# Designed miniproteins, single chains: the designs that were tried, part 81

Each design is a single chain, and the fold is of that chain. pLDDT is the mean over its residues in the fold that is shown.

## One batch from the design tools (miniprotein)

Design m2821
Fold by ESMFold2-Fast:
Order: C-alpha cells, then sequence, then structure tokens
Structure m2821 (fold): chain A 97 residues (1-97)
C-alpha cells in the first residue's frame, strides 16, 4: 500500500497519478469485501474509510477544488469507483491545460 502511494506521489502525469490513487482505493475496497465475507464488518468498514481517504488524498495531491474532491468521495461511498476515476481524471486533465 505505501509503495503504491509513494509511486502515485512521484508520478508527474496528473491523469496517471489519479488512476494510481483510484486503483489503490479499489484494492482497499476489494480487501473490505473479503473481510465482510468472513464476518469481520469492523475491518471491512475501516478499509472502506481508508479507500475514501485515499481518494481525498488523490484530490489534494492533484490540487483539485474541494467540490470535485467531495464529488469523487461521494462516488466512492456509493461504491462507484469508475465514476470516482472519471471525476478525478477529468479534473486533473482540465487543470493540466
Amino acid sequence: SQLLIDLAKKTKDPVEKARLYVNNAVGLDSAAGLFESLGDAEAAEALREKAVQTVRDAGLDLGLDQDVIDQAVEAVRAGDFDKAREILVSAARKKAE
């Protein structure tokens, strides 16, 4: 997890940076699903909150507006990681213009 976050922080391409952060959040959500299947709801919820925090960190590292970060976080809370990726990638691409 830390190695992937370090890679995202070192990535200069804002679109690839957004993708790396969201891919890490997807990994955390997948792990949460495994803990949930084992009956560990507390561990699952902790991993889901960590996925949300990863997307917040992505938006901050990309220098995105709070409204955009909030929209991406809401998508993650709804389980829609494709929408979260689209929001962050679109905003990162626009900022890079």
Scores: mean pLDDT 86

Design m2822
Fold by ESMFold2-Fast:
Structure m2822 (fold): chain A 73 residues (1-73)
Amino acid sequence: SAAERAALLDRAAQLVADYLAANPELLKVPPEKREEVAERVTAEILAQLAPPAEFRAEVRTFVLGLVRAELDE
């Protein structure tokens, strides 16, 4: 459902924010390491969140985008 999807994305965003707050050194990674770090963080968030199969690809794309945005700023 749209409500289930929205709640899942909200939880994913909170997990990303909490993870980066707990690991501030990740925001200081040099540019050549940012994609590697973004993929690693995304995998860890997906493992913790365990989204249903129908939402997995969308949640992964959303989380990866959020992590990339934070690392690029």
Scores: mean pLDDT 84

Design m2823
Fold by ESMFold2-Fast:
Order: sequence, then structure tokens, then C-alpha cells
Structure m2823 (fold): chain A 78 residues (1-78)
Amino acid sequence: MGLLELAEKYFKEKKYEEAYNLYRFIAESTGSPEAYLKAGEALAKLGKLEEARKYYELAVETGDEEIQKRARENLEKL
């Protein structure tokens, strides 16, 4: 709840490194597919495209159809 909302706020404010650190913590602690996807999006904004790809692949492996679709769309843009 609180950490995910804070990470989203940082992402909206274009604090991509702070957003990534929170999304990564949530993803690695919980295995949340949304957090994998969002960590990848923050990494892509930071220009870390290879690391972003890894997180998008994790979102595809762990997510439902909606998350998988979004992650695949992001992979096509890399």
C-alpha cells in the first residue's frame, strides 16, 4: 500500500531513481508482477534498457494477462 503509492508519486515527479529503488524493493521482497513492470519502466526512463528488459521478462513470467500484455508492449519498445 504505502510504499507502492510513494513509488508511483516519485515516478510522476520524474524522480526515477527513487521510484526504481522502491519498486525494486517491493518486487524483490514480494514478487509482485506490477512492481516488476514498474521497476522496468523506471529503469527505461533512466536509460538502463538491458536491466529494464530483465524486469519486463519477470513481469511476463509472474503476471496475469493484463500485466503480460503491458510488459510485452514495453519489451517491443526496447
Scores: mean pLDDT 85

Design m2824
Fold by ESMFold2-Fast:
Structure m2824 (fold): chain A 72 residues (1-72)
Amino acid sequence: SPVEKLVELGIPEELAQALVDLVKNPTPEQFNRAVDLLRNDPEAQEVLRANLDEVEKILGPLVGQLLRAVTR
């Protein structure tokens, strides 16, 4: 599953599930939840940056938008 692939990359299961849910149902509320989870986990931010190409293949370009929102 996409969640299992993200967890295998080192992303916490709660954040992985939130990212997959956001891709399936993109709402401002889901986006803000994923951003809040990322801001509270600097290690997960670095994992996403280090594996951006692999994560974008799973989730699409939305990951780039999330990382930009977190780093502003």
Scores: mean pLDDT 81

Design m2825
Fold by ESMFold2-Fast:
Structure m2825 (fold): chain A 79 residues (1-79)
Amino acid sequence: SARQAALDAENAAATEAGKTFSRRYKDDIEKIDQAVETMARVGDQGGAGAAKSAAEVNPETAEKYQALADELEAKARAA
């Protein structure tokens, strides 16, 4: 139960960091979600190669996605 309490606290901190991040970067997240959905569609139709090509066509979007993911992980760690 002490381990469960620690895991619950970590999950709660990660969730709160995610909410704070989503609230502050809502517009950026929406743009990235649209790009991720587009890459997923292309990937599903043509496989992994097509997904890579989609990412290469929009390098700024891929870079922005990675930067946001890194920030979210850093915030989850800090919380």
Scores: mean pLDDT 55

Design m2826
Fold by ESMFold2-Fast:
Structure m2826 (fold): chain A 81 residues (1-81)
Amino acid sequence: MDVGAEEYKKKGEYDLASVLYTMAGVGAFNQGKYEQAIYYFDKALSISPNNSFAWRYRSQALDKLGKTDQSQEYQKKADQA
């Protein structure tokens, strides 16, 4: 349950929490656990919506699951973040 995501964004810890979820997602992605990777990237993005790494890896994970249309959309968001 995402309680205080905006509070984290205003605190100096918002980037660390987002980075930790992004690292967990990358770890899952490297293990071929793409659904789990997307879960972690969604958590990272709930804390820091401008996390371009999380957008890019989420896009790649969706592509690996055969969701190419969604992958392209999230790739564009990564470039805007």
Scores: mean pLDDT 71

Design m2827
Fold by ESMFold2-Fast:
Structure m2827 (fold): chain A 94 residues (1-94)
Amino acid sequence: AKEYYEQAKKYFELAREYALKGDYDKAREYLLKGNEYALKAIKEYRREGKLKEAEYVYYEASSLLADVMSLLSNDSEVYREAAKEAKKKAEEIK
């Protein structure tokens, strides 16, 4: 669970880095991998009955996903707002 989440964060960071460099194909590839590993972490936390941790990972991953999408999309304002809202919810769960 935690290992999958740490891997997801690493992929989201790579996605962000490539997006900032203008390599949108690699940014999308790593974004998909980050989302995949975040979902694996959420499923494992839920299976273990760690619902608070699963919810935290959901909102943190949603924030990171929206942040990268803000760099890749013409709807950057909407995605920036979504990222801030998801981050706020994650902080409330901690």
Scores: mean pLDDT 83

Design m2828
Fold by ESMFold2-Fast:
Order: C-alpha cells, then structure tokens, then sequence
Structure m2828 (fold): chain A 96 residues (1-96)
C-alpha cells in the first residue's frame, strides 16, 4: 500500500539484501556462474537504494532484473543442479 518505508524498515530490509548479496557472492566464488555475480550486484544495489531512501528506484530495479536474473539462474542450475543444491543446503545450515 505505502511505497515509502520508515527509516527502521528501510535499514532492516537493506541489511537483509546485503546478506543475500553476500550469499550470492559466495555462490559465485564457489561455482563460478555469472548469474550469481549478477544477483549479488543487484542485491547490493537494492540495499544502496534503500539506504538512500530511493524506494522508487529500488522497486524499479527489482522489477527490471527479477525475470532476467531468475532466467540466468535457471540456466546455470541446469548445468550442475547437484552442486548448486548442495551449496544451498550448506548456506541454509549456516543461516540456521
């Protein structure tokens, strides 16, 4: 309903996106797939926009990149689904 987030909400969401960026950066380092690098960079940029209170820019970036990043991730998953699943399980265990 409300496009604008409170300062606390924006910082909390930015922190969450920074965590996602870190996880995808680790996936890129482990597996070498460009889709994970793009996901990491996208979440880093989303966090930056939220910290700047550019909610319109954050929503626009998320919408523009959602479908293309998902498609790239699906293509990489097809190349080595077992290793990617093992990586997600390891990440899930670390996040508890």
Amino acid sequence: EKIELSDEEAEELAETFEEYAELYREMYEELGYESFKLLAETYEKLAELLRARDFEGAVELARENEEILKKLFEEDLKKDPEKIREFFEKVRKRKA
Scores: mean pLDDT 70

Design m2829
Fold by ESMFold2-Fast:
Order: C-alpha cells, then structure tokens, then sequence
Structure m2829 (fold): chain A 89 residues (1-89)
C-alpha cells in the first residue's frame, strides 16, 4: 500500500540518517556528561524507530500502518524534546 510504503520509507530514512545526526549533536556539546546523555537518547530513538519499522512492515492494512507511524512519532517526540533541552542549556 502507498501508506505502508511511505511510512516504511520515512522510518528507513530516519534510521539511515541517525548515525550522522548523533555525531553532529555530540560534536556541538563540550560537556562529556551531556554528550553521554545525547548518545543514550539517540540510542533510545533508534530502538523506537526500529520497532516502528518492524510493525509498519507487518501491518495488515493502511489504517494499521498509519496507527503505527503515529505511535512511533509520539514515542520519539519526548526524546527529541529532551535533546533540544540539553542543547538549549
């Protein structure tokens, strides 16, 4: 389905870009403790995205694929906000 294909492609792209994004974020932070916190949050985002991708690929319908994408985005959002807060400090 177009919904499943687009949802999978979005999550695959996010996962592919994650190592470079992590390196960039860590390079911007001088505090080793803050850098370690960012690394941990990025690892958690990776786990959420991988789980979401597996569920999207297993989805039996467009409605299910969209629901998985929404739940994955909702799970990632607070982790991104925590990274933003670290960068703003």
Amino acid sequence: SAVRERAAALLERALAELPAARAELEARVADPAARERIARLVAEIEAVLRAGLAEVRAAASDEEALAVLRRTAAAVAPLLREIAAILAA
Scores: mean pLDDT 88

Design m2830
Fold by ESMFold2-Fast:
Structure m2830 (fold): chain A 65 residues (1-65)
Amino acid sequence: MVEVVVVYEPGADKKKIEEEIKSLGGEVLFWFPEANAAVVSVPEDKVEEVKKIPGVRRVTQLQWV
C-alpha cells in the first residue's frame, strides 16, 4: 500500500470517488474539503487507476514509510 494525495475538481462527487478507490482495494484516510483534496491508501500498482477516476484532477504520491 502507498499513500497518495488526491486533488479533485470543485463540486466532484466525493462518494463516487470513495467508491472507486474502494473498488481498487484502497481506502480514504482523510478528507480535506477546504483544499479539494484527500489522502488515500491504495496498492502501488493502482495509483494510475486512481488518476482515471472521474472528478480527480491530480494525484501526488507521498513517500513516507
Scores: mean pLDDT 77

Design m2831
Fold by ESMFold2-Fast:
Structure m2831 (fold): chain A 90 residues (1-90)
Amino acid sequence: MKEALERLYELFRELYDEETFEKEKKIVELALKTKEGDEKAREELKEFIREEMEKNGLEVPESIEEAVEKLIETVEGALKKAKEEIEKEK
């Protein structure tokens, strides 16, 4: 897991500017903590998703839990892909 996280962060550094990198890194960290049952991380992730939707002029749904679950799935998929790439390099 840690190797996959480091690889994902290296890809983020190559693809994004410093501001966007820090933002994406925070999203990944919050999603992983939320999956582990961290209630504070879950609330922070919900707040982050709400703020991003509002900034982009999107309607925030009454239940944001589906958006949280989708984001966790996306992060898990990205980590799985990063792990597969590491295995191919060996």
Scores: mean pLDDT 74

Design m2832
Fold by ESMFold2-Fast:
Structure m2832 (fold): chain A 64 residues (1-64)
Amino acid sequence: MSKELIEEVKEFVKKLKESKDSKEMKILSLSALIGILQEKVRQGVPGAEEALKYVREELDKVME
C-alpha cells in the first residue's frame, strides 16, 4: 500500500479545511477529489481505497 498517496490526500484536505474558502467550495473540492480517487481505485492504485474512505468521512463532517 502506498502511504504517500494517503499522506498527500490528508495534507490536501487539511489545507482545504484551514482555508477561508466557503463551505460550498470546500464541498465541491472534496467531491471532485472523491471522483478522482474512485477512478484511482478502479485503476488499482495502491492506497486509493484508504484515501477514498478518508475523504468521504471528511466530506460527511463538512456536510454536518
Scores: mean pLDDT 80

Design m2833
Fold by ESMFold2-Fast:
Structure m2833 (fold): chain A 114 residues (1-114)
Amino acid sequence: SLVERVKKIKEEILNILDRLGVPDELKAQVEALFDEVIKALEAGDFERFKENVIKLLETLIQAVEESSAPKEIKDKIIGVLNKAIQEVKRATSPEEVIDILEKAVNELKKIIDE
């Protein structure tokens, strides 16, 4: 289901934030935003779903900026997240948004595993 795909993205993102040394307060904010994304998706409210996904991606950029990761890694991750924001803004279905997020997560994993 789309909800199960978002829950998997949540777990993978929280793991990435932990590896980057993101402060616990920002990790908690990201987790809360994922819960709002899931609620909107379960309600079938696509407009609210997109708004919450964009807020989530913007909060991830802030979390990465405030992490202890090296500057080069931060710059690469922020680039991926900014591209994902632009792609989500143009998306016309929940499936397209989730495809964008899954691709972004895979790119983030490649960056942090280097």
Scores: mean pLDDT 90

Design m2834
Fold by ESMFold2-Fast:
Structure m2834 (fold): chain A 77 residues (1-77)
Amino acid sequence: SAKEREEVLILFEFIAMESEVFVAERQGAPESVVQQLQDIIDSAREQAEEALKAGKYEEARKIIDDATAQINALLAA
């Protein structure tokens, strides 16, 4: 179903974000930066799961896009 497909794609996006945190930590990113990255992912995961429960697939996608942009901005600084 469309719901199952979107849930799987969202899961892959979170796996990708967690992988970026893992790489940053292994490359010696400061603990404060790693914590900020993890906080962004944890917040986005909670919000996306609530949006999916409500059937708000576009909202869930926007939450992930916004989180990815925040992670990229933090890593580029």
Scores: mean pLDDT 84

Design m2835
Fold by ESMFold2-Fast:
Structure m2835 (fold): chain A 68 residues (1-68)
Amino acid sequence: DEKNKEALYALAESLKNQDKLSDEGKKQLIEGIKNGPLTGELREKALEVVEKAKNKEEIIEGLEKLAS
């Protein structure tokens, strides 16, 4: 779904413009995904990407990979 891919790319782009991702920022990103336009299996995969990532670069890479 192009809308879901666009949402994933938008999240990744937003993170690229931040200095670093804090623990609070990671929690807010998880809430944003839960309350955002992503649904079903793609939402679950996006949540797993954020939860498993150790830094913002891993989140960006994971979200872009899901969008491709």
Scores: mean pLDDT 76

Design m2836
Fold by ESMFold2-Fast:
Structure m2836 (fold): chain A 113 residues (1-113)
Amino acid sequence: LVEELEYYLELLKKHKELLVEVMKTSSLEEAKKLFKEALEYVKKLTEKIVELLRKNGYEELAERLEKEMEKLIAEAEEKLKKAKTTEEVLEIFEKFMDEVIKLIEEVIKELKE
């Protein structure tokens, strides 16, 4: 369980770095498209992590992660709609990914005791 979550955390960190690099040289439309794809990726990853937690008896932790992640995704989607420049998209994206990474790190920390 912990090893699987640490693997997903590593993937998220790598995806953040790669997408930030690509978005910096992207048009506004391209940056928004990349961010939307990242939102879908995070949704799918969250579903996998929540399922793993529930399967291992961590129901309360799973429910908390699911609700916190739903909130972050909804807030990011709303901010993305209002973004008028690539710089704004990048700022919203970096903050979103940092908050997602932090949530998963806290879950791993609680599992390690």
Scores: mean pLDDT 87

Design m2837
Fold by ESMFold2-Fast:
Structure m2837 (fold): chain A 73 residues (1-73)
Amino acid sequence: SAVEEAQRLAREAVDYAAAAEKAKAAGDEEKAAELMKKAAQAALRAAEAVASLPDEEALAALEPVVAAAVAAA
């Protein structure tokens, strides 16, 4: 479903952001930048998926999508 897709994309964004922080801590600025770009792309797709849903269904994905947007910022 579109809700499940938004939730998957949101989780991917958070995972990429976490990997980017780990790469940055290891001194790999290039990998950190690539991973953060992927996090931002996944977060944007998750937000677009949620924006297309009815309000009730959007609420089911809202928390992970907001978390993804914050992580990718």
Scores: mean pLDDT 82

Design m2838
Fold by ESMFold2-Fast:
Structure m2838 (fold): chain A 77 residues (1-77)
Amino acid sequence: MMYYGAAVGVDAKGNIIKGVGSGKTPEEAIEKAKKEVEAKGGTVVAYGYGKTEEEALKKAEERYQKRLENEKTFVPP
């Protein structure tokens, strides 16, 4: 069975950067997704995993939105 991971981050300009990865474990999939965000010059804010890439992205995006809401701060690019 394969897991998919996703990460959402922001770069120095405030652009939203997304990364995805896959692996034999949720941790491996998440690490690959986080590295993709970092390789694009982003700082990881939220991540998630699932049985599909779509599910992993949905979880990561939901966590990202929740974090923005808790900060009460929205910084557009």
Scores: mean pLDDT 78

Design m2839
Fold by ESMFold2-Fast:
Structure m2839 (fold): chain A 90 residues (1-90)
Amino acid sequence: MSPKEKEYTAELQKLREEYEEELAKAKTEEEKKEITGEYAIRVLKIYGEYIKHFKASEEQKKAFKEAAKELAKTLPEELKEKLLELVEEI
């Protein structure tokens, strides 16, 4: 794995850890939706770069799309639509 690939992987892992921690601390549905929305957008942007530059496998793309769609289900419609549009582009 190249240093650049490690960079993408580490950034995604860090975002996931931060997301899980914030989600665990959230007490309201509103807080959970905001946290999930911010996380999903950040993850999608980074992974989109990885897919375009490092030719991720179809299995990795599928796993990402499914994870993004699952996250989108907890988002307000506007953020959900933006996420799904970005996922379809990838």
Scores: mean pLDDT 71

Design m2840
Fold by ESMFold2-Fast:
Structure m2840 (fold): chain A 80 residues (1-80)
Amino acid sequence: MSAETQEKIATFVKDVEETIEYIKETLSGEKKEEAIKELEKIKEETLKKVAAAKSDEEAMEILHKATGEIQEVLKKYLVP
């Protein structure tokens, strides 16, 4: 795995963590807990998949799909 791919993984982790903080400030109660749980699951599963990736291209595809999953979580909890 290249240094560039490792940097993108680090950026992904930071973006997810910042999103979780935003959710903590924006939502309350059960919706907050569910949204955080889904985001943490996406983060954990994505990190496991990129660690097992055979190429930088595969790792980038995994990160791209994970970004889409995060956007769907945000739409589910932040948009009616």
Scores: mean pLDDT 82

Design m2841
Fold by ESMFold2-Fast:
Structure m2841 (fold): chain A 85 residues (1-85)
Amino acid sequence: SDIDQKIQQVNDLVRQALDLENKGTLEGLEQALQLYQQALSLEQQIIDQGLKNNDSGTVSYSTIRKRELQGGIDALQQEIDELKK
C-alpha cells in the first residue's frame, strides 16, 4: 500500500541519517538533518492518509513518530548551530 511504501521510506531515511551522524562531521550532521526533515514530511503524509482511511492505529503511531522526529531535528539543529559558532 501507499502507507507501507512511505513507512519503508521513513525507515530508510532514518537509517541513512543515523549513518551520517555517526561520521561525526558537520557535513554529515547537515545531511542527516535534511534526511530527518524528509522523514518528518513523510510521517505527515502517512497521518493524512491514515485519517482518510479511518486507520486510528496508523494515525496514532505516526503522530508519536512525528513528535519524536521533530525533537531529534530540534536537538540536531542546536548541535549544528553550536559547531558553526
Scores: mean pLDDT 89

Design m2842
Fold by ESMFold2-Fast:
Structure m2842 (fold): chain A 81 residues (1-81)
Amino acid sequence: MEKVKEYVEEAAKYLKKELNEKEMETAIESAKTHSIKDLEDSLEAYKLYKEGKFEEVFEILREKEKEEGNLSDKIELAVRQ
């Protein structure tokens, strides 16, 4: 629970997004539908992307794709039918 709130707050800071209290609560509730690992991976990817560390971003995305088994779906989405 506390980790979800921390990740949402940190992500908002990196994105320079203004969130009011109600929007923050809504974002936290929405984020609770995701695994903590997914939130951690997403936040780390945002940090690495901002720092220009694209190799590390790509590695996180590769590991996530392998775990989810959704490689074909993401390729189809990227190419667009």
Scores: mean pLDDT 60

Design m2843
Fold by ESMFold2-Fast:
Structure m2843 (fold): chain A 95 residues (1-95)
Amino acid sequence: SLSQQQQAQQVRNQLSENIIKILDESKKNNIPDEETIERIEKEIRKAVEQLRSLGYSDEEIAELLYDLLMRFRGTLSGKDYGLVEKALQKVLDEL
């Protein structure tokens, strides 16, 4: 069995992969920024529900999501980072 921390890391890794995929598909298909943000938001919401199911508080989930956002700051373009940040803020406003 995986520890709670290891399960949370798997959720974050999957979320990261899904976000990158959404960004890549949006570039290839000229998807509008607002639709890209909505798709990323849905994936973040799924990850939040998974983390809550693992016993994490909303404060702990916010910290985990900010850690992921900071990792993206070093790897994504400014535009792509901005889309992720906007999607994240929409979810955080509901925590």
Scores: mean pLDDT 88

Design m2844
Fold by ESMFold2-Fast:
Parts: sequence; structure tokens; C-alpha cells
Structure m2844 (fold): chain A 110 residues (1-110)
Amino acid sequence: LPLLSDEEFEKFVELAKSKNLLSAIAAVIMLSSLATDEQKRKAADELSKSKNPIALEAAGALYLSVGDKEKALENYKKALELDPNNLTAQINVAKLEGDEKKLEELLKKI
């Protein structure tokens, strides 16, 4: 059951736009766990407009959580354009494209 008020939802969206990685991760976890699918899509749409690779990765994760694999892939690729060394975005792109060989290579780096 979603537990987020509209006020709490907007606060987590702003935290997910943060350049602070821990704040962004915490906000995405809260949105993914507590927000409705409509709130997740709204948050993902707002984050997808960002030029911050962390916010774009967050948008990808939220789109994926509502089953929108196409928009998730688009946002992870945008994050990689801004930060090519983002291992999490590389792994998610490989998973969404079904590139098992690339996924195995990336997981060996962890």
C-alpha cells in the first residue's frame, strides 16, 4: 500500500534530483517502495528532463518499476552519455537489451 502524501512525494522527487548520490538513492528507494504507479511515472517524467546523470538513472529505475522498459532504457542511455563509467546504468542497459555477454563482463568488474 502506498504511504506517500503529495507533500512527501514532491520532497522525494526533489531529493532524487540531488547531485548527492546517497540522497538520490534514498529518494528513489522511497519512491519505488511507497509511491503509486501514477506518482512513479510523474517522478520519472520530471527526472527525465534533468541534465544530471544521477537523476536520469533514477528516472530509468522508476520507469522500470512501472514496467516501462522502453523509457527506462532511454533514460539509462542518456545517463551513460553524461557519465560513460556509470556501472549501474551500463548493467541496466545490458539487461534491458538482453546482452547477456556484456552483462557477464560488467558483473565481473564488481
Scores: mean pLDDT 79

Design m2845
Fold by ESMFold2-Fast:
Structure m2845 (fold): chain A 68 residues (1-68)
Amino acid sequence: SAMEQEILDLLLAAGLSEQEAQAMLARLKAATTDDEIERLVVEAHLRGMSPEQARRLYELARELRARQ
């Protein structure tokens, strides 16, 4: 989906490898609660994602969950 591609592009732009980005997307798709999404976004931030990129990832992940 377009939303999944935006998440992948954001993770890749933040310096994650293609495999790491795909693994993170899979975990975000499996997340059922806001708390789960928040934990994954914090992990991405700790891996080098800026606060602005982390906020955008959170917004995209929540929208993806809402559409599932």
Scores: mean pLDDT 83

Design m2846
Fold by ESMFold2-Fast:
Structure m2846 (fold): chain A 86 residues (1-86)
Amino acid sequence: MEETIKNAIKIARERGKYDLAKRLEEALKNKDIAEIASVIAELIYDDKEVGEIARRIVEAPPEEAAALEAALKEKYAAKAAELAAK
């Protein structure tokens, strides 16, 4: 976990996303798991909406989290099929 978060901060800085790197450092300091998940998802997918969905998954009860995960999976399967390989 700690290595993954440090790697995410490094990637954000390498991409010039210093705002995301700062948000992630502040979320770590505050132990805000929902914000950590949101920032990492936004960074990986380069999509703010994915970040918001990741945050809701962490904050939601288990049944609702499963539905949100399914919705996220559908969104990216469809987008990947349409846009070809990354």
Scores: mean pLDDT 71

Design m2847
Fold by ESMFold2-Fast:
Structure m2847 (fold): chain A 81 residues (1-81)
Amino acid sequence: DEEIEKRAEELVEKILKEKGIEEVSEEQYEALLEAAKEYLRAEEELRRVEADPSASVAERVAAKLRLIGAELDLELAISKL
């Protein structure tokens, strides 16, 4: 969780630098950070499930859907910058 928080902060900083954004509201930053955390957690879960040969088809589908949802939420948070 602490490692995810650090990676999420790094991802947010990268996004802000790539967009040339110097100032964000606390609300915008927190929303972006939470979306980044969920994206990274969903990515990690999908990797674990896909690496597990005993994982069911339902578990694999659920992990993929979670990642898709997290990607859309992150893109939405970025679009509000």
Scores: mean pLDDT 84

Design m2848
Fold by ESMFold2-Fast:
Structure m2848 (fold): chain A 100 residues (1-100)
Amino acid sequence: SLKDELFELTQKILRGEATDEEIDRALKLVEEMIENAKSEQDILAVVDALRVLIRYGSPEHQRRALELLEKLKEKYKDKLTPEQQAYFDSVLREARALLA
């Protein structure tokens, strides 16, 4: 599934083993999942993947990941519980601080 592929790619990124092509693939999977999210679990899986990309990606990958995170929030903020929204907002604050 898209989630399983994204999870495996994010684990590889966390280990510093991912190629630029694999990071680009992860970003494409994130974009597809943003358009097609079916559950809060799908939304949170995308947030987790974007957090990894923001922490461990190149500056170009980090900027693209922040853009996707902003898009995800705008599209799905009303579908999240207060606790899930607080987590999302914490990831956004971290991302903005890292890219400042």
Scores: mean pLDDT 84

Design m2849
Fold by ESMFold2-Fast:
Structure m2849 (fold): chain A 87 residues (1-87)
Amino acid sequence: LEELADEIASLINEDGTVPIDEVARILSKHFGVDLLEAGIILASKDKDGDGTLTPEEVAEAVREIARKAGMSDEEAEKLAQLILDKF
């Protein structure tokens, strides 16, 4: 969990956002979910359509993808919190 949070943290832009395409690749690789499906879920959280996500939007997408991949609600929440703590 911490290793995944650290990988996402490495993508944080100077403005505190992360690029959707890069996060989709990390989540697809880590959870074994389809890259296109991960991208669609992440894009659904991108309220302004700029191709980047805020910390809260990343946490929401990660919870959804982790639960779809069979992670428990408790583990998904822990991962989301670890990611938020990196921003």
Scores: mean pLDDT 78

Design m2850
Fold by ESMFold2-Fast:
Structure m2850 (fold): chain A 70 residues (1-70)
Amino acid sequence: SVEEVAQRGKELARKLAEKTASKSPEEQAQLLLDFGRQTAEALRSKGGLEEAGEEVLRAAEEEAQEVLAK
């Protein structure tokens, strides 16, 4: 379902933030934003998953903002 795809993408963004915690905040934020953008684009291209892609991008942006706030 769209909700399951969105939830999985958000979980992957969270795990990416954890795995990249040893990197600089700037590099970590960039990796998170790149993940969100690429995932949103891929889901949009599949049709019917645009909303899930937007939610994943939003979650990745939130993770990046938290990283940069430190």
Scores: mean pLDDT 82

Design m2851
Fold by ESMFold2-Fast:
Structure m2851 (fold): chain A 90 residues (1-90)
Amino acid sequence: SQIEELERIIAELEELLANPEQLTVEKLDELVERLKEALPERAFEIEEELGLALILIGVAKVVGKSEQEGLQEAARLLLEFVRELLEELR
């Protein structure tokens, strides 16, 4: 059940990275909340990764990159994190 939800979140993140025009802060927040619901015992680690993702979005704006570029970097960070969590559950 938890494994299946993490696999669904990974698939959605991969689709968003393939179609970055659909990638928003709200969509990332939705996926983070779903991840916390699936793994409540790891909520703090998940919130830390979201914090890092938000920093990447902020840095992108400061260095003159587009918001979309920052969102893509944040989504990539989250994708790598969810894949790592999935490996730990196997």
Scores: mean pLDDT 82

Design m2852
Fold by ESMFold2-Fast:
Structure m2852 (fold): chain A 112 residues (1-112)
Amino acid sequence: RWQQLFALTEKSVDEAVRLAEEIDPEVGRRFREESDRLLARLRAVMARVSPDVATELALDALNAANAALSAVERGKADPDPEKARALARAAADGLVDSLRSIVAAGEAAAAS
């Protein structure tokens, strides 16, 4: 059940990273490294919590991933390269911060 939501999250993150790489390869590279690390941690946490908690974590992650994808898409559409890079960086930072928070919440739930 939560595995399907997590797969959608991974797909949205991969697309956001791909678009960020097209805007700025360095921003995209850092975004890929940080998101891959956090998604791996989130997957490990979801295996240790109840299915209901795992579903909530997956939904939070999917919402964050979709928000980041939308932000990067707007950046890609911006004709100003500096604004496009700033939007891609902000989207990457926002998703990384959200995923870090979601992982922390999941780790707290697993310890309960």
Scores: mean pLDDT 88

Design m2853
Fold by ESMFold2-Fast:
Formats: sequence, C-alpha cells, structure tokens
Structure m2853 (fold): chain A 70 residues (1-70)
Amino acid sequence: ASALELEYARELVKFAARMMGEELDESQLEEAARILLKKMKDAGLDPLAYTGETFRLAVEAIKEVLKKEE
C-alpha cells in the first residue's frame, strides 16, 4: 500500500543528496527515505508531491542519517 510513497521518498532523497554533494549507500538511502516519509505525513504534506517543503524535509532526513554514523 505504501510502496509507491516509499519509492517517491527514495527519489526525493537521491535528488537532495546529489544537491548536497553527499553520496548515500543503500542502507542510508532507505533510512533517509523512511524518515522523510514520516516527516511528510507528520507535517500533513502529500507524500507524492514534490515541493520546496518536501525538499527541505529530505535534506533534514539525510542530515539525521549522517549524524547517526557518529
């Protein structure tokens, strides 16, 4: 049921990581996509919509994943 939403979140994370100059492995990508999807739903955003707000949340999700490696 949520497979399409998760795939869309993965593509947003890939795009945001590229814009940040970061390369994520598959584990980091999946974790960031899950965090992003939760953040989008918590904020009442459409998980299939591409907006500046969803991009901002993708950047935040990536930063959270990278911080966990410390």
Scores: mean pLDDT 77

Design m2854
Fold by ESMFold2-Fast:
Structure m2854 (fold): chain A 72 residues (1-72)
Amino acid sequence: SSRLATLLLRLTGEQVEEIGRRVGLSVSDLLDIVDKSVFRYSNLSLSELAKKLGLSPSTLSRIQRLAEEILS
């Protein structure tokens, strides 16, 4: 998702750690999501990206919502 990629590019390392704590993912797992969302799969929908990452679409939706909240 281009929107998710745009949001993730704006996050600081500290904000990435905060999202990880709130969704119950390790920092390394969340950094892998950031890397793939931005550099490899930016043009995919959230559902397609979730399939590529082996995650539920609801998990990616929560990450996107939390990024939007933190960047507000």
Scores: mean pLDDT 79

